# Designed miniproteins, single chains, continued (5), part 110

Each design is a single chain, and the fold is of that chain. pLDDT is the mean over its residues in the fold that is shown.

## One batch from the design tools (miniprotein)

Design m19819
Fold by ESMFold2-Fast:
Structure m19819 (fold): chain A 92 residues (1-92)
Amino acid sequence: EEEKRSLEEKLEFYFAQVEALVDELSNDPNNEVAIKKLAEVIVYAKNTFNEENVKKFLEYVEKLMKEKLTEKQIEEVKKKIEELEKEEKKKK
C-alpha cells in the first residue's frame, strides 16, 4: 500500500546521513560527536523501518564503514549502538 518511491526516498535519506557521518569520522578520528550521531542514526533506522529495509540499511552501513573507517572506529560505533539500544529498552 505504501508507495515504493516514498520508501526508497526515506532509505536514501538515511543512506546520505550515514555517508556524511562516516566521511566526517574518516576525516576526524577523535570526533566523538560523529560516532554518537552515526550510532543514533543506525538505532533510529532500526526502529523506523521494517525488517527487510533494516537488513538492507545495515548491510549498506557495514560495507561503508569497512571501506572508510578503521577497525577501532567501527568498534566504537558498535559500542555506542549497544549503549543506545540498552537505554531505549530501559525507556520502553
Scores: mean pLDDT 76

Design m19820
Fold by ESMFold2-Fast:
Structure m19820 (fold): chain A 80 residues (1-80)
Amino acid sequence: DPVFEGEVLAGVAILTAAVQKVVLENRDLTDEEIDEIIKMAKKAIEMAEQARSLGAVDSAQRAIDLANETLKLAEEKKKE
């Protein structure tokens, strides 16, 4: 079932983005650690886009929104 596979993939993307956001909000990080979080958030967006193509549209959008929030926070942390 492609939709079920998409929902699983979207769930992994959501969890990935959520974990990175929690780490950014709760820890003082080096620029290298922030760059790793940016890479993980971008990977979450790639997984979410694949999930969307499999029919998990709403879950994929949730993952993309969360990953974009994480990216924005990471960019702001690097500028501090």
Scores: mean pLDDT 86

Design m19821
Fold by ESMFold2-Fast:
Structure m19821 (fold): chain A 76 residues (1-76)
Amino acid sequence: TLDEAKSLLLAARFLPELSDELLKRIAEYLNKLDEEQFKSLAPYLQLLPEAVQQQLLASPYLSDEVKARLAELLAA
């Protein structure tokens, strides 16, 4: 759910890096979101440490569409 995605992202803010399990879980939630839901999550994604943002972008678990949305968000 969107609330679970928000909760995971808030927890990830205090981590120096994501475990593979947590990276998969976050990616699975992001892949299920529509464009409007992704926009509502944007502030949470922007608050992540740069290292964690790069892990998500490099992740094989994230769809190409969601990777493009995330890259655009983080470039702004």
Scores: mean pLDDT 80

Design m19822
Fold by ESMFold2-Fast:
Structure m19822 (fold): chain A 74 residues (1-74)
Amino acid sequence: MARDPQVVANRAAITARVDAFAKRHGLDDGAKFTLLSQAYRIYNRQGFDAAVAFIDAYDDMMTNNKPVDPLFYA
């Protein structure tokens, strides 16, 4: 049986988005790892679109200094 290549691709995309987010906002390794772990939990429970939306909501909050409530921190 073939491994699910879409899961591998989705996890890589999430990791890349979190890495870009951390570099853009000057996050330390601990904060980056916490965000990555949370995004992966969201992906496993709610799928790729939910994980991307979570990262994007946090990115918008930090970039534009807006009070944005992501799905799990409302």
Scores: mean pLDDT 72

Design m19823
Fold by ESMFold2-Fast:
Structure m19823 (fold): chain A 82 residues (1-82)
Amino acid sequence: MPSELEAKVVKTILEILAEAGEGVAVSLSTLTRRVRERLGDESVSKSTVSRQLRKLEKAGLVERSPTKPGAYRITKLGAAAA
């Protein structure tokens, strides 16, 4: 099962992307920084955020930006789940 930290990271990613708005792509670096700031947890690495983004992409909750390499945006399904 996902750890408590992984569950918090997933929820925080969806909240950040939903607040940015549909169609707004946020880079992995910016997402990682904002997740760390919101959770107050320096152990949240780019690798952790990237792994959760891949899981969310497979679930259809986020998608890769077509115009900004390394950036992700929320889907309509993801916005409903946030």
Scores: mean pLDDT 80

Design m19824
Fold by ESMFold2-Fast:
Structure m19824 (fold): chain A 100 residues (1-100)
Amino acid sequence: SPEEEVNKLMDEFLDLSAQALKLIREAEKLVKTDPEKAREYVKQANELLKQMQEILDKIKEIYEKYPDNEFIKRQYEFAQSLIDLLQKRIKEVEEKIEKA
């Protein structure tokens, strides 16, 4: 079913999200003491966000085929909001690195 396809994509998406969040947290700890290493973790987090965006694009394709499916719509909206949140946190870390 399209819902089972979205669930599989969301499992991959959430795993990548957890990895990205760990990298962001490590970067946040290092901003003042090792800004170069913090920048490397930010770069790795951005690569994971690109992979998350690819998964979101696949979920979007399924949503466009089933626009009245409320479950798929909710998963798509949730995944988009999570990318937006992680992008905001990365930007905040990058700004702190530049000021350090």
Scores: mean pLDDT 91

Design m19825
Fold by ESMFold2-Fast:
Structure m19825 (fold): chain A 59 residues (1-59)
Amino acid sequence: AIKDIALKAAGSSDAVYKGSSFAAGSGTYLVELKTSSGKTCLVEVDATSGAVVAKACTS
């Protein structure tokens, strides 16, 4: 599941899933997570392979 992949990539099982959107042009899911430390992480996951393509966290 993309949610599980994104949570694992964020490095925290305590992160809260905020939402996701599918980017048809790139074939990826953009998953928004809020960590227990107060950071917001955006994780891009390839829909076909489940690979993490990009990850950006902000505080």
Scores: mean pLDDT 76

Design m19826
Fold by ESMFold2-Fast:
Structure m19826 (fold): chain A 69 residues (1-69)
Amino acid sequence: SQEAREGIEKFVRDVLHMDPSLFSDQNFAHAEEVAESRGADLQNAESVARTLAELFLSSELPVSQLFGQ
């Protein structure tokens, strides 16, 4: 969804300090599935961004697993 993509881009920009254009559409789709599986509201960009940030900052999932690499 559009909101989920905005949340993932916010996570990439604000937490990873990377350019979202470095990620493929497949990477975004995988990150959306990861966020949904962990209870994120895909209609809420902040919910998606927070869920991915929590998984990354807790060292539960590395970037490669969040984005399906």
Scores: mean pLDDT 87

Design m19827
Fold by ESMFold2-Fast:
Structure m19827 (fold): chain A 67 residues (1-67)
Amino acid sequence: FLEIQKILKDEKASAKEIAEALNKVPLEYVYLFLGLISDEKLKKDYKEIYSLLSEEKQKILEEYLKE
């Protein structure tokens, strides 16, 4: 998890790197790990991240983004 957390906290990580890291996170922790991504980065790149996530994780991202 340390490597995944490092990627998610990195403002310079690509949307692909963020999505790949999130796809490695167990489903029950995805919501928590989304909180590691800056709000600015997530809002800017969310559409690309969303498209690269598994269907189950896309649903979690939608819930996270609704506030």
Scores: mean pLDDT 81

Design m19828
Fold by ESMFold2-Fast:
Structure m19828 (fold): chain A 87 residues (1-87)
Amino acid sequence: SPPPPTDDQVQQQLQLMAHSHSPLTDQQVQGLFDNTNSTDTQRQQFFQLQQRTGRQFSPYSLALTLHFLNQGVSVDQLLDRLNQQRQ
């Protein structure tokens, strides 16, 4: 089996997913929310992030975004990091 991705690779994937428009179905989105044991607050923060970026995030990017939020990265800090890599 392949080795697990590094934190840098996870961050790059999050940025790629935030900038790409490859969403999954609503059923798959709900399944990923349940699989990641997301709290209502984390789900609300994710949707706030989508609204502020004007983009539809894939469910895969949700898991990565929740990971960063759980590490204490704020929505504003995450937006700043995504915007820095966009330039």
Scores: mean pLDDT 59

Design m19829
Fold by ESMFold2-Fast:
Structure m19829 (fold): chain A 64 residues (1-64)
Amino acid sequence: MTLEEEGTAVAEAINAVKAGKYDEARRILTEKLGLSEEEADRWIETVKKMIKLAEEDSAALRAR
């Protein structure tokens, strides 16, 4: 697996989490990155917490 393919898969998974598409993010992580379901769940949980913290810190309309 190339670093480019891995980077693209990670970016797609992050975008899926931001869109609330957790099932899609899990699928990307397991199918493209070869993570276990447990590893994918941990990754999604971590990214969800990061997004929540960024939103709380911003306290504003991001892209409007």
Scores: mean pLDDT 74

Design m19830
Fold by ESMFold2-Fast:
Parts: sequence; C-alpha cells; structure tokens
Structure m19830 (fold): chain A 114 residues (1-114)
Amino acid sequence: SFDDAVAGARAWLRDTLGLTEEDLVDGKISKEKAEEMVDTLASRIREARAAHPDDPAAFGAAVAQTVRELVEKLKKEGIGFSLDGLAALVTMALLRASGEVDDEFREYALKLLE
C-alpha cells in the first residue's frame, strides 16, 4: 500500500541516509511547494534511471545523493518537513517517476524502499 511504501521510505531515510527528525527543520510545507519538489525529484529519479539502466546499486546511490541534496536545500531555505513528510515526498516522487517508464522500473523503484 502507499502507507507501507511511506513506512519503507522512512526506514530507508533513517538506515541508508542516516536521517533523523533533528536533521530537518520542523514545520509544514505548502501544497504548491510540495508538488514542485515531487516533480523536481521525480525528474532527477528518471535521469538516474537513464544513467544507470543495468546498475541497481548505482541507481540507488544516485537517488540517495539527490535526497541528501534536497535535505541540504530545505535546511538552507528554512523549509519545514517531518521525516514522515519527507518519506511521503520521496514515495510520491518514485511513483511519479515510474509512471513515465516501464513496469520493470516501477517494480524496481518500489523495491528500493524495502
């Protein structure tokens, strides 16, 4: 389910990126800014997939780096996000990126969150 995917993304942010609530600015983002960020992240995920079509480890590393860069930008701009909010944004971006590529990539992208 979407909730299970978000829980997986939250675990991935914690275990793979080492992120905690303390690494984020507390607050809520506007719907418009959240949609902008989802679209931008989805575009970057599609670029990572195209760059690493047969290398799941390199693709995962590229996605992780893109999320680290997003977190750094959020902190610099004082834009508030909870860890659950960031997990939801990453999940939405992976699903949106998958909508413009084949079913194999969709399955792979969702497994990245496991």
Scores: mean pLDDT 76

Design m19831
Fold by ESMFold2-Fast:
Structure m19831 (fold): chain A 72 residues (1-72)
Amino acid sequence: MLREFLEIAERVMREEGASPEAKEALEKARKALEEGDHQSAAQHLSKAISSMPEESRERVVEEMQRLVTERG
């Protein structure tokens, strides 16, 4: 699910725009995930989401929650 969460955040940032801080954190999350460091990837992804505007953050969280619910 971490890869799917990262893809949701990346899409929302691309569509709605994001601060340099949010983009940098997302980039670090992607790199950590590629290196197999799931803990660092999750931490950087959390920081990226927290750095987004409220509306964008709510959209990301809602899509993530929906994905978790659909998985049972």
Scores: mean pLDDT 80

Design m19832
Fold by ESMFold2-Fast:
Structure m19832 (fold): chain A 68 residues (1-68)
Amino acid sequence: SEAERLAEFALEALALIHGVPLEAIRDKFAPVWDKVLAAAAELLDSVDLEAVRAAIREHAATFAAAVA
């Protein structure tokens, strides 16, 4: 689902920003994963997420380099 993709992308971004393995972030959010998915679904309902994802994809390499 799109909520799952958004949630996964958010965890990957958090792992990059904090310089930690994705697995550590996943473990931290595993107990509240249902709440994370619910929040992602609410965001999807209120925002043009496709435009946001397109912008992030375009700047992903630059953003990753900037936060490394």
Scores: mean pLDDT 72

Design m19833
Fold by ESMFold2-Fast:
Structure m19833 (fold): chain A 99 residues (1-99)
Amino acid sequence: MAEEAKKKELEEKAKEVEKLAKDGEKFYKEMKKKGPKYYPLAFKSMETLMGYSMHNVETPKAQEVMKKAGELAKEFDPEKGKKMYEKIFKEAKEKLAKE
């Protein structure tokens, strides 16, 4: 019973992470269209999204969201985005392995 309740809680968190990912991606695309002066704000928003996803890493949806956010970060700043993605993804995998 406790395991089933925890599974439901993780599903709700995954849904919340997915919604934030979609909102963040939309914001990033809109800022990118407005031109280079908005790129720093778009990148900050993506960093915040990736940080949030890391706290919910126990769900497959959170891993997918982090991967997608990392890919967008690479497009904005390839070197910084790659390092940020690799760090967060590695930490996420280590957390899941200790479940």
Scores: mean pLDDT 59

Design m19834
Fold by ESMFold2-Fast:
Structure m19834 (fold): chain A 63 residues (1-63)
Amino acid sequence: MREEIEKRALEAGFSPEAARQLALGAVDLGWSLEEVDRILDVAKKNSPLGKEGARRLAAELAA
């Protein structure tokens, strides 16, 4: 699960560090792959500030 979440985050444009933090946070919160996909789609669609916006989202999930 963690490796799959990390891979999907990388494909969505997250940095390797942000992808790792997102995967750790998602596992800690018990998120499913479907829920992760929805979050990544929302992040892409709402046009965060590129990878900086993605890093912020990953940090919030890891907190």
Scores: mean pLDDT 68

Design m19835
Fold by ESMFold2-Fast:
Structure m19835 (fold): chain A 110 residues (1-110)
Amino acid sequence: GEAADKKLLELAKKALDYAKKGDADGLKKQVEQIKELIETEEISGLTLAEAAILLAKGALYSKDPESRKIALEGADYLIDKAREVGKGDLEVEIKIGIAQILIGVAKLLG
């Protein structure tokens, strides 16, 4: 629902901030909370895809290998969930494409 969608974006934004700081423990905690929220609440495909973009940016901006790995794994998880929930939605597919491009760049810079 709307509250869960908003909460996911808040957690994903915090994950991005931890990734930028190289706080692997903080990032891991946010990713674990993201996974718990997705398993317990109904979240829109658009919001899942937007969260995937935030985690992919986290991977791209991470300067330490552990934070990058955690952010990449979180982004991949969110992409899979966005595809499952947002099947056939063009806006979801476009946002997933953006997240995948960011993941590819992050892997190239590793």
Scores: mean pLDDT 90

Design m19836
Fold by ESMFold2-Fast:
Structure m19836 (fold): chain A 119 residues (1-119)
Amino acid sequence: AEAHLRAAEEALERADRLADELEEKVRAGEVDDEEAARMALEVAALLGTALAHVVEARDAGAPLETVARELERIAERARELAERLRALGPATEPAADSLEAIAEGARELAERARREAAA
């Protein structure tokens, strides 16, 4: 359980660093649309990886309150990153749309974990 939660946090930290790098490179004019789209999709993939690890932690018996909090964090980070990527222009919009889907999925799973914890 702890190993999965640590892996989720590591994936979120990597996503933040990659998003920061992408924003800087776009502002500097150092990446074309193809590379910007590739980096943005990698950010979305890292959020998906974080979500998968929190689900694995739940299946491994992590406390439902902890699972709900971590899913809520993933949902918030995914929405924030989606807005940041969308601001970079059309090339990153598919990745932003993927992050919005991840945010909604994480939010739904968090609500389920909250309900199960209260029962």
Scores: mean pLDDT 89

Design m19837
Fold by ESMFold2-Fast:
Structure m19837 (fold): chain A 87 residues (1-87)
Amino acid sequence: LSDEELETIGRFFSLVGRILSDPTTPQSLKDAANELLRLVGELFAQGKDEEALRLMKELSDDLSKAKTQQEQLDAILRQTERARQVL
């Protein structure tokens, strides 16, 4: 893995981990985040590393810009749908 790929992975898990550990996060958003993590694992398991890293980078950018929990949920659901299309 390149330094850029490691940075992308670290940023992704930091942002998603904050959503999952926040006690104010709605269960629907936690469920969506957990399903996304499962799909990311499936992409790597199928050797779709480029798609997994792209998803992690795009979602990290979207989550960094999100101002509301609804925007976080919408960002996660968009990447979940894209992951399902390539699996």
Scores: mean pLDDT 87

Design m19838
Fold by ESMFold2-Fast:
Structure m19838 (fold): chain A 103 residues (1-103)
Amino acid sequence: SAEEKREEALKYLELGKEYYEKGDYETALKYLEKAYKLLVEALGEDDPEVALVLAELGKIYYDMGNLETAKALLEKALEILEKKLGKDHPLTQEIRAKLEEVK
């Protein structure tokens, strides 16, 4: 069922992206929150794949102008990636760079 939860999370991720492109940020966030929950249940909250979903949420909040929430989400994603992959990992460096863009 972990594989089934990952597959369902992927569908919610695609729906989240679709609604974000349509400018429906509220619906996009709801689908990404569902994807986050399913990935946490499948992989645990400290998994790098979960961190990437947190980073996607952070990007949407940044684009919406909610910089405080964007920063908090990107900081949480960075903490997971530093802990699991290390500070020098390319994914960790990418999320750190995105966090530095939050003003």
Scores: mean pLDDT 87

Design m19839
Fold by ESMFold2-Fast:
Structure m19839 (fold): chain A 59 residues (1-59)
Amino acid sequence: SLTNQLLEELQSDNQQVRYQALGILINQGVDPEKIKQAINQIPNQEEREYLLQELEQAI
């Protein structure tokens, strides 16, 4: 599904792709807990924290 592809794109090495994927997931009303689970798979701590802050600001 498109949602599963967007969740995978949160783990992209490309910052623009990650931000676009997060925005679309939020706009589509995807469960924030699913988004958080996907973000927590990102190896880089600073990138995880940034995306979690962006999600928190949107919900």
Scores: mean pLDDT 83

Design m19840
Fold by ESMFold2-Fast:
Structure m19840 (fold): chain A 83 residues (1-83)
Amino acid sequence: MKGTKELARELAKEFPGVSEALKERLINAIQEDGTISLEALQQALDLSPEAGQRLFSLFDADGDGVLDVEELRKLLLFLDMLS
């Protein structure tokens, strides 16, 4: 639990355009297996189901219904570019 979230916090430091509150919500959405579900992503980003599903589809390359730590890094880069 602690190690995966700490790695995600270190990765998030590379994206200063993303707010610290948003980073913390995303990190807290990480499950024990190191992934984020669509529902957890929606709740963490305060997105509608439609907006969350669109973001998820952009980064869920495997179509398995979860985002791993590498896909989370890509999501953070995307959010940084929008800032």
Scores: mean pLDDT 73

Design m19841
Fold by ESMFold2-Fast:
Structure m19841 (fold): chain A 60 residues (1-60)
Amino acid sequence: SLADDLLEASGDDVDLAVGLIERYGLPEHREELRAALLAKFPEHAARIEAAFARLDQRLA
């Protein structure tokens, strides 16, 4: 899936993961990506949630 591909591409790099959300996060994949990234990087939950908030602003 797109979420799995993005997670694999990001590796352990949370900055890259955040950039991929903002660049390639589509509305239909938002919850899938959010759940997967929060599971992978729970200590960076605030950054991940901020990235999804910025994505929501971009899509509005």
Scores: mean pLDDT 69

Design m19842
Fold by ESMFold2-Fast:
Structure m19842 (fold): chain A 63 residues (1-63)
Amino acid sequence: MELRGRIAKAIIEQYEEVGSEVTAEDIGKRLGLSSSTVTKYVLEMKEQGIFTLEQLKKFAETF
């Protein structure tokens, strides 16, 4: 639960800094996680219907 919120916030922060491209490797470096761990949680969020940056921001507000 906490880890999903941290990944969501890190994706938002990376997008705001870099603009258009956010990779699992970039998020892994920010959080000290493996890219495979980041990818696993991103796929879980997509399974829950989180596909857009706006949906991700709303999801991050829950943590």
Scores: mean pLDDT 73

Design m19843
Fold by ESMFold2-Fast:
Structure m19843 (fold): chain A 72 residues (1-72)
Amino acid sequence: MRIIGRGRPDTTDEQGERGERGAAAAAERYSDAALVFVVDDADGERGWKGARLALGGLAGLEEAEAEVVETP
């Protein structure tokens, strides 16, 4: 429920390598796993969220949970 991330791709993928493509690739990979929790396009930037999940694995689950709440 609490936001445990940054609050979106502030200095993350969007700043690194137009990581939208990288985030999208990771999102597609873990989208299947995240699908159990969150695969919503509510944020519109789920690509970077998926990448975070791929990177953190377990830690990423927290991000997915926050997305379900869709607080912001």
Scores: mean pLDDT 41

Design m19844
Fold by ESMFold2-Fast:
Structure m19844 (fold): chain A 82 residues (1-82)
Amino acid sequence: MLPTVEELALALARKLGVGEDAEISVEEARKLLEELIEDPEMLEYALKKLDELMEKEGRSETITVRQLAEVLLEAMKKYLIN
């Protein structure tokens, strides 16, 4: 079963040693997605969604851990293992 955004945000925050509402650099976000996603197609999709989110935020140099969790969850929903 897929985790909630809250569960993913907590897991990511713990891995990074920060709070769930903490801002991380876009470079740290990309690196974390690369570490967590083994499927190249799923990774490409997640990176595309991260770029789309950055455009919507009007050139953010940082992203919240929660926003990263939302990107990761969207990729997981699309590339579910049957």
Scores: mean pLDDT 77

Design m19845
Fold by ESMFold2-Fast:
Structure m19845 (fold): chain A 95 residues (1-95)
Amino acid sequence: EKEIEELKKKFEETAEKLKKAAELALEDGEKAAEEAKKALGELAEAAAKDKEASKVVLEASEAFHKGMGDAKNNEEMAKGLEEVAEIIKKGLEKL
């Protein structure tokens, strides 16, 4: 229970960081993608012991890589990062 509470807090923090990265992407897409990648990596390490949390982080990471790969401009990068943030936020509700 305490470990789940700490993990939920990490999910909330990561969703907030991804939202800020989406805002940053409109000004600097590469920096925003780098910050989002770091946040997801840290969350993946925190979630490693929890099967459901790890599954959510994997889905978010796949959406991140696809969104960044498909994006042709900063607006599309921002949209992709917002989608990743929503995956993390919805995943928090399942924990």
Scores: mean pLDDT 84

Design m19846
Fold by ESMFold2-Fast:
Structure m19846 (fold): chain A 73 residues (1-73)
Amino acid sequence: SLDELIREAYEEILELIDKNSDKLTPEQRKKIMEEARKELVEIAKNRDKLTPEQLKAELDRVIERVKKKIEEA
């Protein structure tokens, strides 16, 4: 389901932040997580207007932005 794709993306983001927790301050972790949550909420709001392929592409973009933010932190 579309909700499962969003859940899987959220879990992947949590794992990325957790794996890098020793390299991030609590403030950096909070900022990255809050920004990712805002993006996921916007995607979820529009999920019924997206195909599963389009939804996955949008979720993959959020994950890539999280990876970049972790690297730049």
Scores: mean pLDDT 83

Design m19847
Fold by ESMFold2-Fast:
Structure m19847 (fold): chain A 92 residues (1-92)
Amino acid sequence: SPPPVLSNLSVRYNPESNEAIVSFDLRHSPGERVLVIARDLGSGRSVSLVTEENGRHELVIEGVEVGDVIEVSAVNLDSGLRGNSLSEEVVE
């Protein structure tokens, strides 16, 4: 199977909770499981999602600061193939 493809990354900061709301599109082979990891490169904190669903997904990372870079990566768990990585800076 081809590696998973991430696109259209959006990072929205909530100053009341210090959370990053991380949204992205995922495309992969139907029926295969993909592990998606969103990581705050400043804090080292990460959240993950295992999904079989193509389309728009959302993850929330806690303890985020303005100026942090959020990286999203994907791995197909059935094939072991790594997809692309996307990154976005947290802005006010």
Scores: mean pLDDT 88

Design m19848
Fold by ESMFold2-Fast:
Structure m19848 (fold): chain A 66 residues (1-66)
Amino acid sequence: MTPEQKLHEKLNQLVGEVRRLFEAGASLAEIQGVIDKYLSSVDEKYKELFERSAKRILAYVRERLA
């Protein structure tokens, strides 16, 4: 698996977990914890790219969930 494929897979997993947490009524602190967990699992070389993509996806999810 390429680094780009791993990054995309992690972003999809993050979106899925954030969506599930919002649907379950989780706190912002719990959601932030999931984001931090994913960021810590990404290679430092790709963290900035992951962060930019994650912020964009999270904004989309927030708008769709309420």
Scores: mean pLDDT 71

Design m19849
Fold by ESMFold2-Fast:
Structure m19849 (fold): chain A 84 residues (1-84)
Amino acid sequence: SMAEKLAKAQELMAKYQAELAEIKARYDAGELSADEWRERAIKVAEELLKQLVALGVISEEEGEKLLAEFRAYLEKLAAERKAA
């Protein structure tokens, strides 16, 4: 059902947000380089978006666009941190 798909999507979102927060905390603690943080964060986001597309919550094209925007955002953050 649609309600089951939305509940699964919310569960996946919560799980992946927790994973991203953990990766970011390790980066902020100096345990990960900027490149390692970006690589791990992108991989987590890619897996989430792939699962949301498989559930039919977003289109494949929407998933690709969101992933590209997320990659660009992380690259901007990494560049700003290097400039500081």
Scores: mean pLDDT 81

Design m19850
Fold by ESMFold2-Fast:
Structure m19850 (fold): chain A 89 residues (1-89)
Amino acid sequence: IEELLNEILELLDEIIKESTSESLKELLQGFKDELQRALEEKDYERILQLLQSFLTFSSVIIPGLSEKIKKKMEELIELAKKAIELLEK
Protein backbone atom coordinates (compact mmCIF):
# COMPACT_ATOMS: atom_id res chain seq x y z
CA ILE A 1 0.00 0.00 0.00
CA GLU A 2 2.77 2.55 0.90
CA GLU A 3 4.46 1.98 -2.50
CA LEU A 4 1.15 2.55 -4.28
CA LEU A 5 0.46 5.72 -2.27
CA ASN A 6 3.94 7.02 -3.18
CA GLU A 7 3.14 6.40 -6.89
CA ILE A 8 -0.07 8.40 -6.43
CA LEU A 9 1.87 11.29 -4.84
CA GLU A 10 4.46 11.28 -7.65
CA LEU A 11 1.79 11.27 -10.37
CA LEU A 12 -0.08 14.09 -8.58
CA ASP A 13 3.14 16.15 -8.60
CA GLU A 14 3.56 15.56 -12.36
CA ILE A 15 -0.04 16.61 -13.10
CA ILE A 16 0.33 19.73 -10.92
CA LYS A 17 3.54 20.74 -12.73
CA GLU A 18 2.11 20.14 -16.23
CA SER A 19 -1.37 21.60 -15.68
CA THR A 20 -2.09 25.07 -17.12
CA SER A 21 -5.21 25.55 -14.94
CA GLU A 22 -4.53 27.37 -11.66
CA SER A 23 -7.80 26.03 -10.22
CA LEU A 24 -6.80 22.45 -11.01
CA LYS A 25 -3.30 23.03 -9.57
CA GLU A 26 -4.76 24.37 -6.30
CA LEU A 27 -7.27 21.52 -6.05
CA LEU A 28 -4.67 18.80 -6.66
CA GLN A 29 -2.06 20.47 -4.41
CA GLY A 30 -4.60 20.52 -1.56
CA PHE A 31 -5.39 16.86 -2.13
CA LYS A 32 -1.65 16.00 -2.24
CA ASP A 33 -0.94 17.93 0.98
CA GLU A 34 -3.80 16.21 2.85
CA LEU A 35 -2.78 12.77 1.54
CA GLN A 36 0.86 13.32 2.61
CA ARG A 37 -0.27 14.47 6.08
CA ALA A 38 -2.52 11.41 6.49
CA LEU A 39 0.41 9.17 5.47
CA GLU A 40 2.73 10.83 8.03
CA GLU A 41 0.05 10.25 10.72
CA LYS A 42 -0.54 6.65 9.49
CA ASP A 43 -4.23 7.55 9.28
CA TYR A 44 -5.28 4.95 6.72
CA GLU A 45 -8.99 5.66 7.32
CA ARG A 46 -8.38 9.31 6.31
CA ILE A 47 -6.39 8.16 3.25
CA LEU A 48 -9.34 5.96 2.22
CA GLN A 49 -11.75 8.91 2.60
CA LEU A 50 -9.47 11.22 0.57
CA LEU A 51 -9.13 8.69 -2.27
CA GLN A 52 -12.91 8.07 -2.37
CA SER A 53 -13.53 11.84 -2.51
CA PHE A 54 -11.02 12.13 -5.36
CA LEU A 55 -12.81 9.44 -7.39
CA THR A 56 -16.15 11.21 -6.84
CA PHE A 57 -15.06 14.59 -8.28
CA SER A 58 -12.59 13.28 -10.91
CA SER A 59 -15.44 12.36 -13.32
CA VAL A 60 -16.54 16.05 -13.38
CA ILE A 61 -12.99 17.38 -13.93
CA ILE A 62 -11.73 15.01 -16.67
CA PRO A 63 -13.81 16.18 -19.70
CA GLY A 64 -12.31 19.70 -19.49
CA LEU A 65 -8.66 18.58 -19.42
CA SER A 66 -6.05 18.44 -22.20
CA GLU A 67 -5.38 14.95 -23.64
CA LYS A 68 -1.99 14.66 -21.89
CA ILE A 69 -3.37 15.66 -18.46
CA LYS A 70 -6.48 13.52 -19.02
CA LYS A 71 -4.34 10.38 -19.55
CA LYS A 72 -2.37 11.08 -16.36
CA MET A 73 -5.60 11.69 -14.42
CA GLU A 74 -6.96 8.36 -15.70
CA GLU A 75 -3.76 6.63 -14.47
CA LEU A 76 -4.19 8.37 -11.11
CA ILE A 77 -7.80 7.13 -10.90
CA GLU A 78 -6.68 3.53 -11.52
CA LEU A 79 -3.98 3.81 -8.82
CA ALA A 80 -6.54 5.31 -6.41
CA LYS A 81 -8.96 2.42 -7.08
CA LYS A 82 -6.20 -0.11 -6.34
CA ALA A 83 -5.29 1.71 -3.11
CA ILE A 84 -8.96 1.76 -2.02
CA GLU A 85 -9.23 -2.02 -2.60
CA LEU A 86 -6.16 -2.64 -0.42
CA LEU A 87 -7.40 -0.29 2.36
CA GLU A 88 -10.94 -1.81 2.44
CA LYS A 89 -9.63 -5.15 3.71
Scores: mean pLDDT 78

Design m19851
Fold by ESMFold2-Fast:
Formats: C-alpha cells, sequence, structure tokens
Structure m19851 (fold): chain A 110 residues (1-110)
C-alpha cells in the first residue's frame, strides 16, 4: 500500500520524519491533523500531510513516524490531539515508537 511505501522511504532518512494521512475535505480530521502537525514540527519533526487511502475511509487519521505506524483513529478533539502528539514526541525522544498502539515498523518484521 502507499502507506507502507512511504514508511519505507522515511525510515531511510537520518532526520525524524512523520506523515499524517487524512481527508482534507473532512473538517474534524483536518483540524486534528493540523494540531498534531504543529506540535510535531515544534519538536523538530519534519511533517508531511497526505490524503488518506480510500480503504481507511474519509473520517480516519493515520500517523507514520520513521517507518512506524504509530497512530490510527477517527476525529479527535483538541485535547486528545495534543495528548497524541505528546505521546509520539515522547516515544521519538525515548526510542520507543514500536511500543505505540500501531507502532509496527512497516519496512521490517521485528
Amino acid sequence: SVIEEDACEISKKSDTSAIIYYNPSVPSVKSSAEIIKRQLEKAGVKVTLKEIPSEFGPKRIVIVVNGYLVYESGPLDEGTAMLVASSIIKAIKNGTLEKLTKGTKLCSDS
């Protein structure tokens, strides 16, 4: 899938990179994605926004960081989006991305 291909590309980079997948025509997931993007960028993470694959549906948000699928949910309120971003930032700093809810590394079975 496109998400697996993107995860493989970003996992090859020395810089910390994230991709957030959402449907930009759905205001609730767009708002959630923009909050998470802003918080990750403040922490020095390079963030790319992409349209979510149709298989996930238009009201889903999916987050990939350094080749790990770290988060998947429906729309989030501001407080929850901030907590999600904080959890991802903490996992990046501690090297524990694989321990998040969807923290499977898409380019390697480990």
Scores: mean pLDDT 75

Design m19852
Fold by ESMFold2-Fast:
Structure m19852 (fold): chain A 96 residues (1-96)
Amino acid sequence: SELQEKADAYEKGAEAHERIAKMLREASKGTPEEADKLLDEAIRLAGKVYSEHPEAGKALGKAIGEALANGDSYEQIAERVEKVAEELRKKAEELR
């Protein structure tokens, strides 16, 4: 059903956000070269989220944009992204 497909889309969006957060946390622990590669991979994944899940991608972009404007660390950005994942999982639950 359309509701089930939308719930699945929110769930996939949440999973992508969790992967991005993990990459950002690894970037915070690695060398500058490792951090650069992980950030690039996270940005590519974020682009896919925007393409496949526009609502989830918009929320992700807002969270990252606000964090970067505030000068947040990679770990702090990861925390914001994890909160977006939690909200997406709640939306998926509400549709089921």
Scores: mean pLDDT 80

Design m19853
Fold by ESMFold2-Fast:
Formats: C-alpha cells, sequence, structure tokens
Structure m19853 (fold): chain A 80 residues (1-80)
C-alpha cells in the first residue's frame, strides 16, 4: 500500500537523521500517517516542514536526506 511505502521511507529517514528537532518532525509525520493514512496533504506538509527545518539549521547532509525522502514520498502520493 502507499501508506506502508511512505511509512518505510520515514522509518529509514529516522535512522539516518541525528538532529532531535528534525527527528521530532519525522516522528510527527509517522504518527499522522498512522492516525490518518489518507491525509496526503497533511503528510506532504509535515515532510516539507522537516525539510525547511533542516535547511534553517544549515545541516546540508540532513537537508539532502529529507529532501530525497520527500521526493520519494511525493512520487508515491501521486501514483494512480
Amino acid sequence: SKTEEILNILKKTLEEVKNEEVRKKIEETIELLKKDPNNYEGIAKKVLEAILLADELGDKKTYEIIKKAGEEINKIINKP
């Protein structure tokens, strides 16, 4: 399912990200996905918040990891 694919990407991203504030945003996204798996707009918004936070913190490595995860998630959401 799309939900399981997105959940797997988010869990993998958590293992790669060390910044606690960014990790918290990813955990919030996972909880939203579990609570409301069809709320794709909410999921996309939470992922964007995590990307913007990583950018604000100047952590280029974390930014690239989350940006790639967000691109993969958007591809899954937009599949027919």
Scores: mean pLDDT 85

